# Designed miniproteins, single chains: the designs that were tried, part 89

Each design is a single chain, and the fold is of that chain. pLDDT is the mean over its residues in the fold that is shown.

## One batch from the design tools (miniprotein)

Design m3086
Fold by ESMFold2-Fast:
Structure m3086 (fold): chain A 70 residues (1-70)
Amino acid sequence: MEEEFIEKLAKELYVRASSTGKNEITKAEAEAIAKRLAEAMGFKGDVEKALEEAIKMIQKADPSFKVVDD
């Protein structure tokens, strides 16, 4: 369950970031996506930790992926 959530979250974050042309996503948008996906999938675990793992997974595959505040 957690692994499936992390993998799906990573995919959603990467698709959103790539759509910007800069391969960047804001922290607020990443958190909003994570919360929405957790609710949709019925994920009851630590969403913040799952988000950190998803970001690490993306950066391992594509080091140009960035999470920014502004």
Scores: mean pLDDT 81

Design m3087
Fold by ESMFold2-Fast:
Structure m3087 (fold): chain A 95 residues (1-95)
Amino acid sequence: DFVEQVREELREAALNTINEGARQGLSADDILRRVEEVVRELTEKALSETSDPKVQEQIRKAGERVIEQARALIYTGETLRKIGDQLDEELQKKK
């Protein structure tokens, strides 16, 4: 179905954007902004491909859901990194 295809495309784009941003060493906020831009662009494109208001509503909700999930993943990753840094400091204090 068209809505399910759009959901998969949005999810894939968000994950690729997160991975690329992390590889480039971008901040959590910068990664989230890029995800929001990519998801917004794809959502607007998908909305232009249908005239059914019900389908348009589902596409909008899919975009919002993907951004919400991406935000959770990005900030969880940042929190885990900070915990890792603290553990490294503790392991380095030998004396």
Scores: mean pLDDT 80

Design m3088
Fold by ESMFold2-Fast:
Structure m3088 (fold): chain A 83 residues (1-83)
Amino acid sequence: SPMEEAIEGARLFAMRSEIDLALKSWSAHMSPEERARLLALQGELDALAAKRVAGQMTEADRRRLRALDEEVGALAAEIEARV
């Protein structure tokens, strides 16, 4: 539905914004490994955003997006706790 598509797009935007904020604001407080993980997560979210624009999102992609939401939130919270 248009509403479900809008919610999905808003979630994807929020996750990408959270990573961008962490990389810009908390770089001094993250390890090289944490930075590499955030960049990898950003790349995967960019690929999912491109699939979404192309209308190619599968149910497997939607399950992955939910898993990524948990991973992004957990990693951002771990880094923020050290700021």
Scores: mean pLDDT 84

Design m3089
Fold by ESMFold2-Fast:
Structure m3089 (fold): chain A 111 residues (1-111)
Amino acid sequence: LEEFLDSLPEEEQKKLLILLTFLSKNMELNEELQKALEYLEKKVKLTEEEKELLEKAEKSLEELKKESVESEIAVKLLIIGIQLSVEAFLKTGNKTFLDLAYNTLLEIAKL
C-alpha cells in the first residue's frame, strides 16, 4: 500500500486524500482505507480551496438527507459508490476509478 501511494503523482495523492477524508466523515473506513488516509495526511496537505470543496460536499449531503427517505438512501448509495471506486483504484492502480470517485464528489459539491 505505502509503496503504491508513494508512486502516485502529487495530484493523485491529493485527490485520494480528499476522497478518503470525505469517506471518513460519512462512514467507518476499513483497515486499508484508514491506513491510506493516515499515510497521506503525513505526506500532503490540502489547500484552503480543497478544504472548501470538502465542506461544500458535506453541506450538500446534509441538505439532501433532509429532503426525503429516498434522498437519504441515495446519499448512502453515493458514499458506497465512492468507497468502491477508491478501493478499485487502490487494488488496480487504474486512474479511471480515482477520476470516477473524484468527479462524483465534485457533482455532490455542486448540489
Scores: mean pLDDT 85

Design m3090
Fold by ESMFold2-Fast:
Structure m3090 (fold): chain A 74 residues (1-74)
Amino acid sequence: MDEAIRYARGAAVAAFLGDYETAIELFKKAMELAKDNPEVVELFQKAIDAAKQGKFYEASLLAREAVRKLEELK
């Protein structure tokens, strides 16, 4: 859980800064670590899709929502 949250937070920061390549890579790593939770996987997939479309603010918000969901699972 903590590693997935760390990658998700890093991805949110990268997305906010417009570094979409780093954001997508970190979202994919977080998604792999959280693959047993379909709700979190869906949020990371939406964040990746938003980042690919240049919607960095939306991607950052989706990443924060995924982090909140992961913290609820602890």
Scores: mean pLDDT 78

Design m3091
Fold by ESMFold2-Fast:
Structure m3091 (fold): chain A 72 residues (1-72)
Amino acid sequence: SLFEKMLKIIDETVGPLSDEQIEQMKQQLEEAKAYVKEKGLDRDALLEQARASSSSPKSLEFYELLIDLIFE
């Protein structure tokens, strides 16, 4: 459900993704999960960075959802 919410935000922002682009995104999420685990990154610290660097409410929603997916 979180992944579907992310796809909806992307569709509303840049338009619909192809099946190939969706698979590429899934691969990038797996790489991000591995990176976070390898580096021992903290979810709350990443959320604070997202809040500090986000230029709009919509970009913040996107980054919060992305972080939730990475720590799934």
Scores: mean pLDDT 79

Design m3092
Fold by ESMFold2-Fast:
Structure m3092 (fold): chain A 61 residues (1-61)
Amino acid sequence: RRVQLLERGIESAETLRALGYPEEHVVRALIHAARHAGVTLEAKDLDEALEAAERARRELE
């Protein structure tokens, strides 16, 4: 359940980036999705946020 929420958050973030949304919006959306999955993310940029989210996803498996 929680891993599914985080996976959807990662996919949504990748889609928003592909559609040209500002990185700040994408990072905020990913942090919010991770919080709903019970994960706290701290990141300076999108790449760091995606790496942290992917690591958390693996921990939830």
Scores: mean pLDDT 77

Design m3093
Fold by ESMFold2-Fast:
Structure m3093 (fold): chain A 66 residues (1-66)
Amino acid sequence: MVEALRKAALSLGVPQKVVDAVAKAMEDARQRGWSEEHILTVAGVTMLKQGVPGQKVNEILIEARK
């Protein structure tokens, strides 16, 4: 999941700094025992807060689920 999200985000032009912040937030959520859905929600919210456009966030999350 995290690796798939990282690859998708980078391929869509999201900066490495933002991808690293998102990956950290996802790992923190996973350590808390949150569901995969909640972890993906954290990833989406983190990307939006970092200024990633909503359409791009949706495309990245779809790829992360595959």
Scores: mean pLDDT 82

Design m3094
Fold by ESMFold2-Fast:
Structure m3094 (fold): chain A 115 residues (1-115)
Amino acid sequence: MVRELAEELLRALREAAGLEPREGDAEEMKRFEEVMAEVDPEAEARAAGLGETWGLPPEEVAMVREAYKYGYAGAKSGNTVTAAERVAELMAAAPSEELRELIRAAFFGGVVDAL
């Protein structure tokens, strides 16, 4: 479930972005949380646009927004393991396959924008 999704995401990060699986130490966890707090309105705009396109309710738009932030923070901090685990939890909580794919796409959008 969540572990299997996280393992798939880490494999995709390695293959598509060249980002090796990496567990953050205490300072890198702090950096991850700081980046999460500092991600600009771009995350809000991307989530809102997807919500309009796919007719997502506000709670699902919030999941897409958080997925983008996790991808961005993971790439910026280098803490890819934490990023993959958190987005895997969002994907596992998604009530539909379409939302799960949108969460995944937003995560990788955040990764690309951070590089």
Scores: mean pLDDT 76

Design m3095
Fold by ESMFold2-Fast:
Structure m3095 (fold): chain A 97 residues (1-97)
Amino acid sequence: SEETIKRLEKLIEYYKDDKSPENLLRKATAYLSLAQALLLHDDSPENLEKARKYADMAIEYAKKALELSTDPRLKRIAEVLIKNAEFLKKKIDEKLK
């Protein structure tokens, strides 16, 4: 829903300047959730392109968390987020063809 999208955008803004691995993963998760919420709302080209950008941001922040983290658990979470976001991007790209 639009309300869910706005809440996720506020969460991302709240952690905007936080570069800890934990909060980079929170941002990555929020971006992935935004991409999923847009896809559930409609399949318009505008929503597909926006969802794709959010999936890219999820990958970017998860990769940053992976690089900065010394915690094997956080590294595993980052790897799973990257995999899930890449899979979502593939689905979006198929719809954009």
Scores: mean pLDDT 86

Design m3096
Fold by ESMFold2-Fast:
Structure m3096 (fold): chain A 84 residues (1-84)
Amino acid sequence: SMLEEARRAAEAGGRAAAAGTARGEADAAAYAAGKIAAIGAGVGARIYFERGGGSLEEAAELAEEMAAVGGEEMAEAARRAALG
């Protein structure tokens, strides 16, 4: 699913960001990486729908939902994965 793919990207991004950051800043870096991954997943969903023959309106709606709703969830997933 797109949410599962976004979560994996967020977790990987969070770990990478934390690894390059001083311990005290690792939480914030991982959280930010998760939010960026969610935005990227939204863009990917838009492209996927365009190629799959779905409507542009559906693609735009899904991309906005992924960025808005998934951003918070992905940020938390990235933080937990980096520091758990």
Scores: mean pLDDT 62

Design m3097
Fold by ESMFold2-Fast:
Structure m3097 (fold): chain A 85 residues (1-85)
Amino acid sequence: MEKEAYEAGYEQARKQGLLAALRLGPEAAAALLEEQARRAEELAEKSKDPKEKAAYLGVAEGAREMAEALREDPEGVLAEGRALA
């Protein structure tokens, strides 16, 4: 189901982005996530399978939201990540 694929991609990208921020710092992680979002959007556009397209769109959205959060409130995002570790 497209919604399920989108949600899975979204959650995976958010979790990976949070881990990247803890390892690389918020600025480097935000840049990496912005590139990940761009690549996911390109893959979604090229995808002919609705489920695959939905998964890539979920990854793109999750990565973009995490990158934006890291640029707007880096300490808040890192505090959340540290609580999960």
Scores: mean pLDDT 83

Design m3098
Fold by ESMFold2-Fast:
Order: structure tokens, then C-alpha cells, then sequence
Structure m3098 (fold): chain A 91 residues (1-91)
């Protein structure tokens, strides 16, 4: 089964290089799927992360959610992670 990583993102473009370096340590990028939950980033963080993941051969999807602040963004990311775990993904 694929391992799913859920990243809530809001104005975190400067953190993308660190995220990418951690993901480069993965044994098999083809077994990983990244869900980017974007809470209305103004700096293009979600799009930049998706672009860098594609360069690593990691499948990804950007889910744009309404900008209701960081706490609501984290809540939606946790809800999605739980749903994916219930479907048999490792989250």
C-alpha cells in the first residue's frame, strides 16, 4: 500500500527545501503520495511544493480549502489523514 503524507500549507514557501530534503531520504518515492492542503497561501507555496515533488517522482495532489485560519486548516488536514487511514493507507 502507498504511504500518504498530508501537509497543511499556508505561506510556508521558505520551508519547502527542508521538506524536500526529508522526502529525498525515502527509500522508494513511487510508494509515497503527498496531499497538499492549501489554506490560501499567498506565496505560491503549494504550487512550488507540487513542482518539487514531481521532480522527485512523488505523486501529489493540491487541495485548496477556504482560508479560515491555521487551526481550521490543521483540522481539515487531520480529518483527511484519518479518512485515508480508514481506507487502508499508511498516513
Amino acid sequence: AKTVIVYPVKNEKEKIPEIIEELKKLEDPSKVFVVIVDGGSKDGAAEELEKELKKLGIDSEVIKVEDKGWEELEKKARELARELAEKGYRV
Scores: mean pLDDT 73

Design m3099
Fold by ESMFold2-Fast:
Structure m3099 (fold): chain A 82 residues (1-82)
Amino acid sequence: SGPELLEELEKRFNELLKEAEEAIKNNAPKEKLREIIEELRKLREELELLLSTVTPPELIPLLEKMIAELEEMIKRLEEAIK
């Protein structure tokens, strides 16, 4: 169902962003940062797939915003690994 799926995706999104922020703040090991990047990439792919299929027009801005925030966090984590 659409509402349940969106709530689950939003929950995963918020949890992963929180985990990523905490990992950066605490100077987590590079291996941990790589694991978080992989999880963020997987969620981004799921959101992109949803956006590229039949998505209600009212949800498009929300999905695009979530994808953009995931891409920004991935870049921040990639910079932290170097």
Scores: mean pLDDT 84

Design m3100
Fold by ESMFold2-Fast:
Structure m3100 (fold): chain A 92 residues (1-92)
Amino acid sequence: MEELRKKLKEEKKKLEEALKKGDIKEIKKSVDGLVKIAEEAAKKGDIELLEEVKKALVEALKKAPDDKDLILFLIGQILRVIGLIEDVRLKE
């Protein structure tokens, strides 16, 4: 759990820098990293960490450059993380 939280902080920082630069490739790479953290959190039942990933992705969507492929990608990843949260909640 602690290792995933540290990785989340690092990926969020990379995402914020990529968003400031408008670097679509780096934004997508950081989002992929965040989703991998979410998948590991879901395996461990860490709903708090999943909610933090969801919030980071929603914030990225708000700050994203006006690129249709990027916007659709972000929406898809947000929905994926929401699905992981609900799957964990249903198993409790």
Scores: mean pLDDT 84

Design m3101
Fold by ESMFold2-Fast:
Structure m3101 (fold): chain A 63 residues (1-63)
Amino acid sequence: GPLLTDAEVIEALYRAGFLRELTPTVDAAVRAAIRQFERYFGLEPVDGVPDERVKRAIREYLS
């Protein structure tokens, strides 16, 4: 199926409480939120990159 856009990743992390505010782009705060998400769900590597692995996991666990 289609992957999430970066905007959808940011919105999902915000709604789930991993991100404190909505931002227009993947900045340092969004990368920190992705690392917290990766640690919480046991995803490796913990790099804060919104790659296909992270986007699939966000869709699975936060939708």
Scores: mean pLDDT 84

Design m3102
Fold by ESMFold2-Fast:
Structure m3102 (fold): chain A 71 residues (1-71)
Amino acid sequence: MKLSPAALDGGVTILTRAAERLTDEEARREVMRLVERARRTGSQGDLLRAARTIVETDEEAFLAAAAEVNG
């Protein structure tokens, strides 16, 4: 499913901030690849996969990024 531009932008912003907090360079690179692909295609599946990769690697990074974007 393609996301609305606003939902896509919000998701990309949170996941990019979360990826920046990852200390695992391989996981960060994979997340950024998925986020960039989602940004080009509007793919919800790619955003969900990126979010899952972050949470499985460092759940605190995801929560901190979400709080930063909303705070």
Scores: mean pLDDT 78

Design m3103
Fold by ESMFold2-Fast:
Structure m3103 (fold): chain A 56 residues (1-56)
Amino acid sequence: LAEELREGAEKLLKGEAPLTPRTGLVLDRYFDYLFWLGLSRSEALDKAAEAVASLY
Protein backbone atom coordinates (compact mmCIF):
# COMPACT_ATOMS: atom_id res chain seq x y z
CA LEU A 1 0.00 0.00 0.00
CA ALA A 2 2.66 2.56 1.01
CA GLU A 3 4.76 1.78 -2.12
CA GLU A 4 1.68 2.16 -4.36
CA LEU A 5 0.80 5.50 -2.73
CA ARG A 6 4.39 6.75 -3.08
CA GLU A 7 4.49 5.81 -6.79
CA GLY A 8 1.05 7.33 -7.43
CA ALA A 9 2.04 10.61 -5.75
CA GLU A 10 5.33 10.69 -7.70
CA LYS A 11 3.44 10.24 -11.00
CA LEU A 12 0.97 12.96 -9.97
CA LEU A 13 3.89 15.36 -9.28
CA LYS A 14 5.14 14.65 -12.84
CA GLY A 15 1.66 15.23 -14.31
CA GLU A 16 1.39 11.55 -15.33
CA ALA A 17 -1.59 10.57 -13.13
CA PRO A 18 -4.85 12.19 -11.96
CA LEU A 19 -5.40 13.47 -8.42
CA THR A 20 -7.21 10.99 -6.13
CA PRO A 21 -8.23 11.42 -2.45
CA ARG A 22 -5.38 9.11 -1.33
CA THR A 23 -2.64 10.68 -3.48
CA GLY A 24 -3.91 14.13 -2.40
CA LEU A 25 -3.31 13.18 1.26
CA VAL A 26 0.19 11.94 0.36
CA LEU A 27 1.00 15.23 -1.42
CA ASP A 28 -0.24 17.28 1.55
CA ARG A 29 2.08 15.36 3.90
CA TYR A 30 4.90 15.41 1.31
CA PHE A 31 4.92 19.23 1.09
CA ASP A 32 4.78 19.53 4.89
CA TYR A 33 7.80 17.21 5.22
CA LEU A 34 9.72 19.08 2.51
CA PHE A 35 8.86 22.57 3.80
CA TRP A 36 8.76 22.18 7.59
CA LEU A 37 11.16 19.29 8.21
CA GLY A 38 13.60 19.91 5.32
CA LEU A 39 13.58 16.29 4.19
CA SER A 40 14.82 15.23 0.74
CA ARG A 41 12.21 14.52 -1.96
CA SER A 42 12.74 10.76 -1.63
CA GLU A 43 12.51 10.77 2.19
CA ALA A 44 9.45 13.05 2.17
CA LEU A 45 7.61 10.83 -0.35
CA ASP A 46 8.45 7.64 1.59
CA LYS A 47 7.37 9.07 4.96
CA ALA A 48 4.21 10.69 3.52
CA ALA A 49 3.14 7.46 1.80
CA GLU A 50 3.77 5.42 4.98
CA ALA A 51 1.84 7.93 7.11
CA VAL A 52 -1.18 7.83 4.76
CA ALA A 53 -1.00 4.00 4.44
CA SER A 54 -1.15 3.71 8.26
CA LEU A 55 -4.63 5.35 8.14
CA TYR A 56 -6.02 2.37 6.16
Scores: mean pLDDT 76

Design m3104
Fold by ESMFold2-Fast:
Structure m3104 (fold): chain A 74 residues (1-74)
Amino acid sequence: MFGEVVSVEVYKDGELVARGSTPEEMAEAVGVLREARGATLTIVSHLSDGTVATVTVEVGEDGEATVLSIEVEK
């Protein structure tokens, strides 16, 4: 089973735009998705069991995120 998410990093065009390691900071980092309309974002999530999940999403004109890829490293 996947562990708990302990930190997230959000990248836009390969540049780190948001990072969080508390629930509040992670919520703020994920909030970047709503403002990144028309952009492709990469979200790197670090889990408590050492798993790293990388999700690439495309944010549409309406702010809806479409998952393009998911990569899980253990």
Scores: mean pLDDT 74

Design m3105
Fold by ESMFold2-Fast:
Parts: C-alpha cells; structure tokens; sequence
Structure m3105 (fold): chain A 67 residues (1-67)
C-alpha cells in the first residue's frame, strides 16, 4: 500500500541521516530507491546502489550550477 511505501521511505531517510548524509540527499536516495523497487523491479541491493549514484549525480549538477 501507499502507507507501507511511505513507512519504508521514512525508515530509509532515517538510516541515511544516521550515516551522516544531508537530510535532503537522504530524502532523494529514499525516493529514488522506492521508484526503482516499485516501478523498475530492481533487486534491493541494486536499487540502493543506483539511488545513491543518482543522488550523487544530482548533487554534482547542482554544485556546478550553484557557482
């Protein structure tokens, strides 16, 4: 259900924040992970890795634009 997905996203945001990630980046990772799991059907480990890579890529783009 949507409620179960929300709980999963919230838990993942807390995990990444606990690891020292910026709150906004933690939210991006959690949302990308949810999308990759639910819509692309990727395995959990692959979804986590791709979500992290996607968030890193976006941070790099924003850093370049925010000059």
Amino acid sequence: SLEERRKRIEKLVEEYKAKGYDPLKAKWIAFFYDVLLEYDGLPEEEARKRAEETADGLVSVFDELDK
Scores: mean pLDDT 77

Design m3106
Fold by ESMFold2-Fast:
Structure m3106 (fold): chain A 94 residues (1-94)
Amino acid sequence: SKEAIKLAKEALELAKKALEAAKKGDYLAAIGHTLSIIGILEELRRMKAPEEVIEAAELALKAALYALQGKFEEAEKLLEEAEKKLEEAEKKYG
């Protein structure tokens, strides 16, 4: 579904913004972006999105949560994994 892939792309962009905000010490912005990812993940589950799309959004959420903990290297690795899973999902469902 193109709509599911678009939502997962938005989750990934929000996770990148959460990481950048956390690196700058702007934890209120980082928390806000993380909460938005949770909302997207709930919508993806509600619409019964493909498993690979949901997994990409879950990795984006984990990256944002690691960023909030100051675990920036782990957050960056999770973002790379999320992007790869999303690229695979887009080839199959986009």
Scores: mean pLDDT 90

Design m3107
Fold by ESMFold2-Fast:
Structure m3107 (fold): chain A 89 residues (1-89)
Amino acid sequence: SKLKELKEKYKPDAIYERELSEEEIKLYQESLGLKKGESYVKILELPSGDTIIFYIELSEEGKATLTILAKGKAAVKELERLLEHDKKI
């Protein structure tokens, strides 16, 4: 799977995963053009060189999962900040 490839490539120090609500799925379909059976990858390189990867998978059944992978100490700290403040990505 694409997620497995990302885990093997980046070897993240922290991983966060959650299911998306129906409202969040609709927002990502509208903002990203994400269709059923598709996945979306956004890679952010921090000023430190650390990397955060956002992965959204929308199943053919219409369920979606958000996975955030953090590589490096600054990326892990940023992930913790995002989780504490419930920020959408």
Scores: mean pLDDT 83

Design m3108
Fold by ESMFold2-Fast:
Structure m3108 (fold): chain A 65 residues (1-65)
Amino acid sequence: PAKGVLVADADAERAGEVVKKLAEEYGEDLAVHGIVASREEAEARKKEIEAKTGFEVELLILSEP
């Protein structure tokens, strides 16, 4: 996939549900990953994934820890 989405939330269950929904809606066209992380950690993780994969990663922060 050319694009990715990283979902960050203080609530692991909520992050997992959002990831599941996005994966079901977009299938193999979109790489989706959820983490429990602060905004700062999530932004660092986004850059790491982009550097390793070459994907453009959209960051969704639902709630910070």
Scores: mean pLDDT 71

Design m3109
Fold by ESMFold2-Fast:
Structure m3109 (fold): chain A 83 residues (1-83)
Amino acid sequence: DPARQAAIAEAQRKLIEAIEAVKKTAGPEVGKQISELVEDAQATGDYDGAIEKLQEIKKTLDAEGAKEVDKVIDALRELQAAS
């Protein structure tokens, strides 16, 4: 399904951009933690578990970092819906 493949590609693009924004805002260690969590979610299909862990990480960040993590969560939800 071309529409489904396009939705997956767009969600993956948003996800990469959001993770890079987290690295710039919250630092490379937080960015690495989130990147690894996202990679595990894609490998296992456990998107809900990844979203819960991202929400916990979000609580440890300032308002700017938290907004960038929200973009990662939104992109993961889009990817889950397209998958």
Scores: mean pLDDT 85

Design m3110
Fold by ESMFold2-Fast:
Structure m3110 (fold): chain A 121 residues (1-121)
Amino acid sequence: DPSVAFLEEARKLAENPAEVEARIDQLVAEGKYDEALELYTKLAIGYLLKGDFKPALRWIAKAVRLAKELNDPVRAINILDSALFFARILGDQETIELLEKARKLVLQGKYDEAVKLLESA
């Protein structure tokens, strides 16, 4: 099941965030932006699954910032929708409200406001 494999990978990535961030930095330097965004998103979901909502929001902020730099609003919305899906399952109302507000800001082209909101959580 691809969804089970995804969740297990996300949990494992959240066990060593510094090593994952170094790998993401290398992928960005090589222009491998799809792989970098996927790792940021999986890392954020791994933190959500651990109940570490504030670190999760900071990783989502980094992913949204990278999507902005790539001029890809679809990727930014997909990242936020993935995070919202898991936040709603986990039932953390504050995290849900922050992600919904960030999503609305991204739809309005207000990426810097969305990133700042997520980073200040």
Scores: mean pLDDT 86

Design m3111
Fold by ESMFold2-Fast:
Structure m3111 (fold): chain A 83 residues (1-83)
Amino acid sequence: SDLERVRELLLRLAAEYGLAVPEEELDALTELVYRYVGTDEAAIRAVLERLRAAGETTITLANLEPALEEVVMAPLVEGVEKV
């Protein structure tokens, strides 16, 4: 399933970036990622890179949702802010 693909990508990429994924939140985190970016590996990677840049060591619903919003909004903002 697409959710299973997102779960696998999230776990693999989180390990690559040195971010911990709480087992008790894994399903909720996976569903949140899927709702915002689907199965887009590049978008998931961008989100995790932002969390790492912010000094995060663990992925939570509280830190993940703002990072997802920034990544989803970035293509819309880049076309408007460039004079």
Scores: mean pLDDT 79

Design m3112
Fold by ESMFold2-Fast:
Structure m3112 (fold): chain A 104 residues (1-104)
Amino acid sequence: MEELERKKEEVRRLVEEAGRHALEAARAGAAGDTEALQAHANEMARLLEEARRVAKEVTDEEMHEALARLAAAAGRGAADPDRAEELVREAAREIEERFIEKLE
């Protein structure tokens, strides 16, 4: 029970950090900063991979869907910066809920 709660907290933390990098990637994309965009996109992917190591039942297909969803939210945020935080937050929350479900 305590171990499960710690795993849930770790997944939330990692997915929230991935979301912050997705938002920074969106901002870099909007500014035309390709180097910063690539760096933040790489950290986003790494953090989601770390979250999957905690939520081991997440499949390769579900991981690819999570990466694609957060990347799509970042791309939409780059095109519509006023909505970037909302779009990334929604994507990160859905990924978090799905990964946490895999721990139960």
Scores: mean pLDDT 87

Design m3113
Fold by ESMFold2-Fast:
Structure m3113 (fold): chain A 75 residues (1-75)
Amino acid sequence: RNERVARILELAAERAAEDPRIPEEAVRLMKEAARHAKEGNLEEAERLFRRALSLLDADALDRMWEILHQSAEEV
């Protein structure tokens, strides 16, 4: 279960890094969230992920939702 969450966040961060609408700081926070999820630190992973989302405007949030959905389907 933790592995699935970590993999989704890892893939989403990789795809977000390729999208100029997503700030680099948000991508960095998502990579940290994925690392914490792999280590079983789900509370810290959620905090980092929520912080990443707080850096996104409405357009970037819509794109992030698409990236997360696609990443979840591949895992």
Scores: mean pLDDT 81

Design m3114
Fold by ESMFold2-Fast:
Structure m3114 (fold): chain A 89 residues (1-89)
Amino acid sequence: MRDKLLNFINDVKSGKLLPSEVLNSEVSNLDIQALLKANGFPKASLGGSGGGLENFYKGVESLKTLSDEEQQELVDRVVKDGINVKPLK
């Protein structure tokens, strides 16, 4: 699991995986939402009212700004807590 989440973030950072293509990844939608929640986008969703989809795309784009240390900490929190992960600053 951890390696798949790290590879997902690296693919987004390299531009190999566009925000619109993340649903074609091997990472589940719940794990993607957990990553985005941990990175400060708790309202990110694939649909619904209130900017859920806009927050989803912004959340995926925010992964590009993570340092190597920040991405490892983010993945470790998601692996530990899953969908119950809390945003960290």
Scores: mean pLDDT 72

Design m3115
Fold by ESMFold2-Fast:
Structure m3115 (fold): chain A 62 residues (1-62)
Amino acid sequence: GANAEKGLALAEEQMPPEEAARAREAIERGKGEARRAAGSAFMGGAAAGEGELAAELAEKAV
């Protein structure tokens, strides 16, 4: 979530460029995977809007 991105930005200033790039890519991939999983749950028969709520909760988890 936004807090993880802010924490990573502060850490990036102290990391070698290669490590900072890898950490950032890992965070972005995690968020993308969580949103895709929430979308699949919505198509599985969740009520209208339930998929959006699941996606928000998944983003908070990563």
Scores: mean pLDDT 59

Design m3116
Fold by ESMFold2-Fast:
Structure m3116 (fold): chain A 68 residues (1-68)
Amino acid sequence: NPDIELAEKYAEEATKIMIEGKKNGLSNDEMAEKVSKYLEENKEELSKLSEEAREHLFELINDKYAAA
């Protein structure tokens, strides 16, 4: 499923932003801002994702915020 695969790639990049932010001593709010900016920069591609793939992406990101 190419939509799910694409969603997972965006989730991996968002996770890298969070991991690097945590290593650099950023707050959860600062990490959230960086992730939001990354998603906004890719807004057009994200709008092409299916509803299922988009839901999967945000669930993966939310799980990482809850773990931080």
Scores: mean pLDDT 78

Design m3117
Fold by ESMFold2-Fast:
Structure m3117 (fold): chain A 100 residues (1-100)
Amino acid sequence: SPALLEVQREAIRLLGELRNKMIKVAREAFKAGKSLEEILAEIDKLYETEVPKLLERLRAFAEQRLDPATVDALIAWFEERAKRIKEELKKQVKLLYEKS
């Protein structure tokens, strides 16, 4: 479905936006000389602040294009994918911190 592809592209774009923001706060915290625990906390804080906003943006975009059941399934998928991106980034930060 063209509508589904358009919404999937928007979801991927929003996940990329989240990942880039989390990378940025992690880098800024690292450059500021923060501990590993403080860097990981900054990532968690950004995630908790940004994900609700991204979910609202994705829902608004999808509701104009897809049926309610498909929207709900997409939102659930997005939440799980966002959580996985956060956990993968936190693992990468831990590995990079060990080399510093």
Scores: mean pLDDT 90

Design m3118
Fold by ESMFold2-Fast:
Structure m3118 (fold): chain A 80 residues (1-80)
Amino acid sequence: SLLEKYIEEIKKNANDIKKVSEILEKFTRDMIKRNVPLEEAERALKELEEVFKKNYDKNDIIGLINIAFDFAGALVEIES
């Protein structure tokens, strides 16, 4: 699915925090447009957390976590 393709793209670019941020923003926008089920989005966020922890220093992780929280907030607004 599109969700799995975005997760794989993030994994492939995990060493480039700028690229990951750009992909994650596009990922968030596409998920909103497609009304992806909240459970699938939560699963994706958990998988992204694993990628972040594996590939980044703590300071870099904080930035990515903030982007992930923006993603979660956007999904909550859709459900509202």
Scores: mean pLDDT 63

Design m3119
Fold by ESMFold2-Fast:
Structure m3119 (fold): chain A 75 residues (1-75)
Amino acid sequence: SDVIERIEKLLKEGKYEEALKIFEDLGKQPNPFKGWSYEELKRLLDLMAEVYEKLGLTAEANALRTFYKNLFGEE
């Protein structure tokens, strides 16, 4: 969860654009989530939805939430 810890730190510091860049760079890898648990992936997606909202990208935040609802199902 090093990536999650880095994004959480940047979010706390108000460095939303830097947090988004880490997520985008991760997504460019061929198997970016290989070996990740359900809980880790869900946490990453929750954090990135918050980053999008902090940047005023409400449509993108909502699209990401819809994506993980479809992928994981909501309890």
Scores: mean pLDDT 77

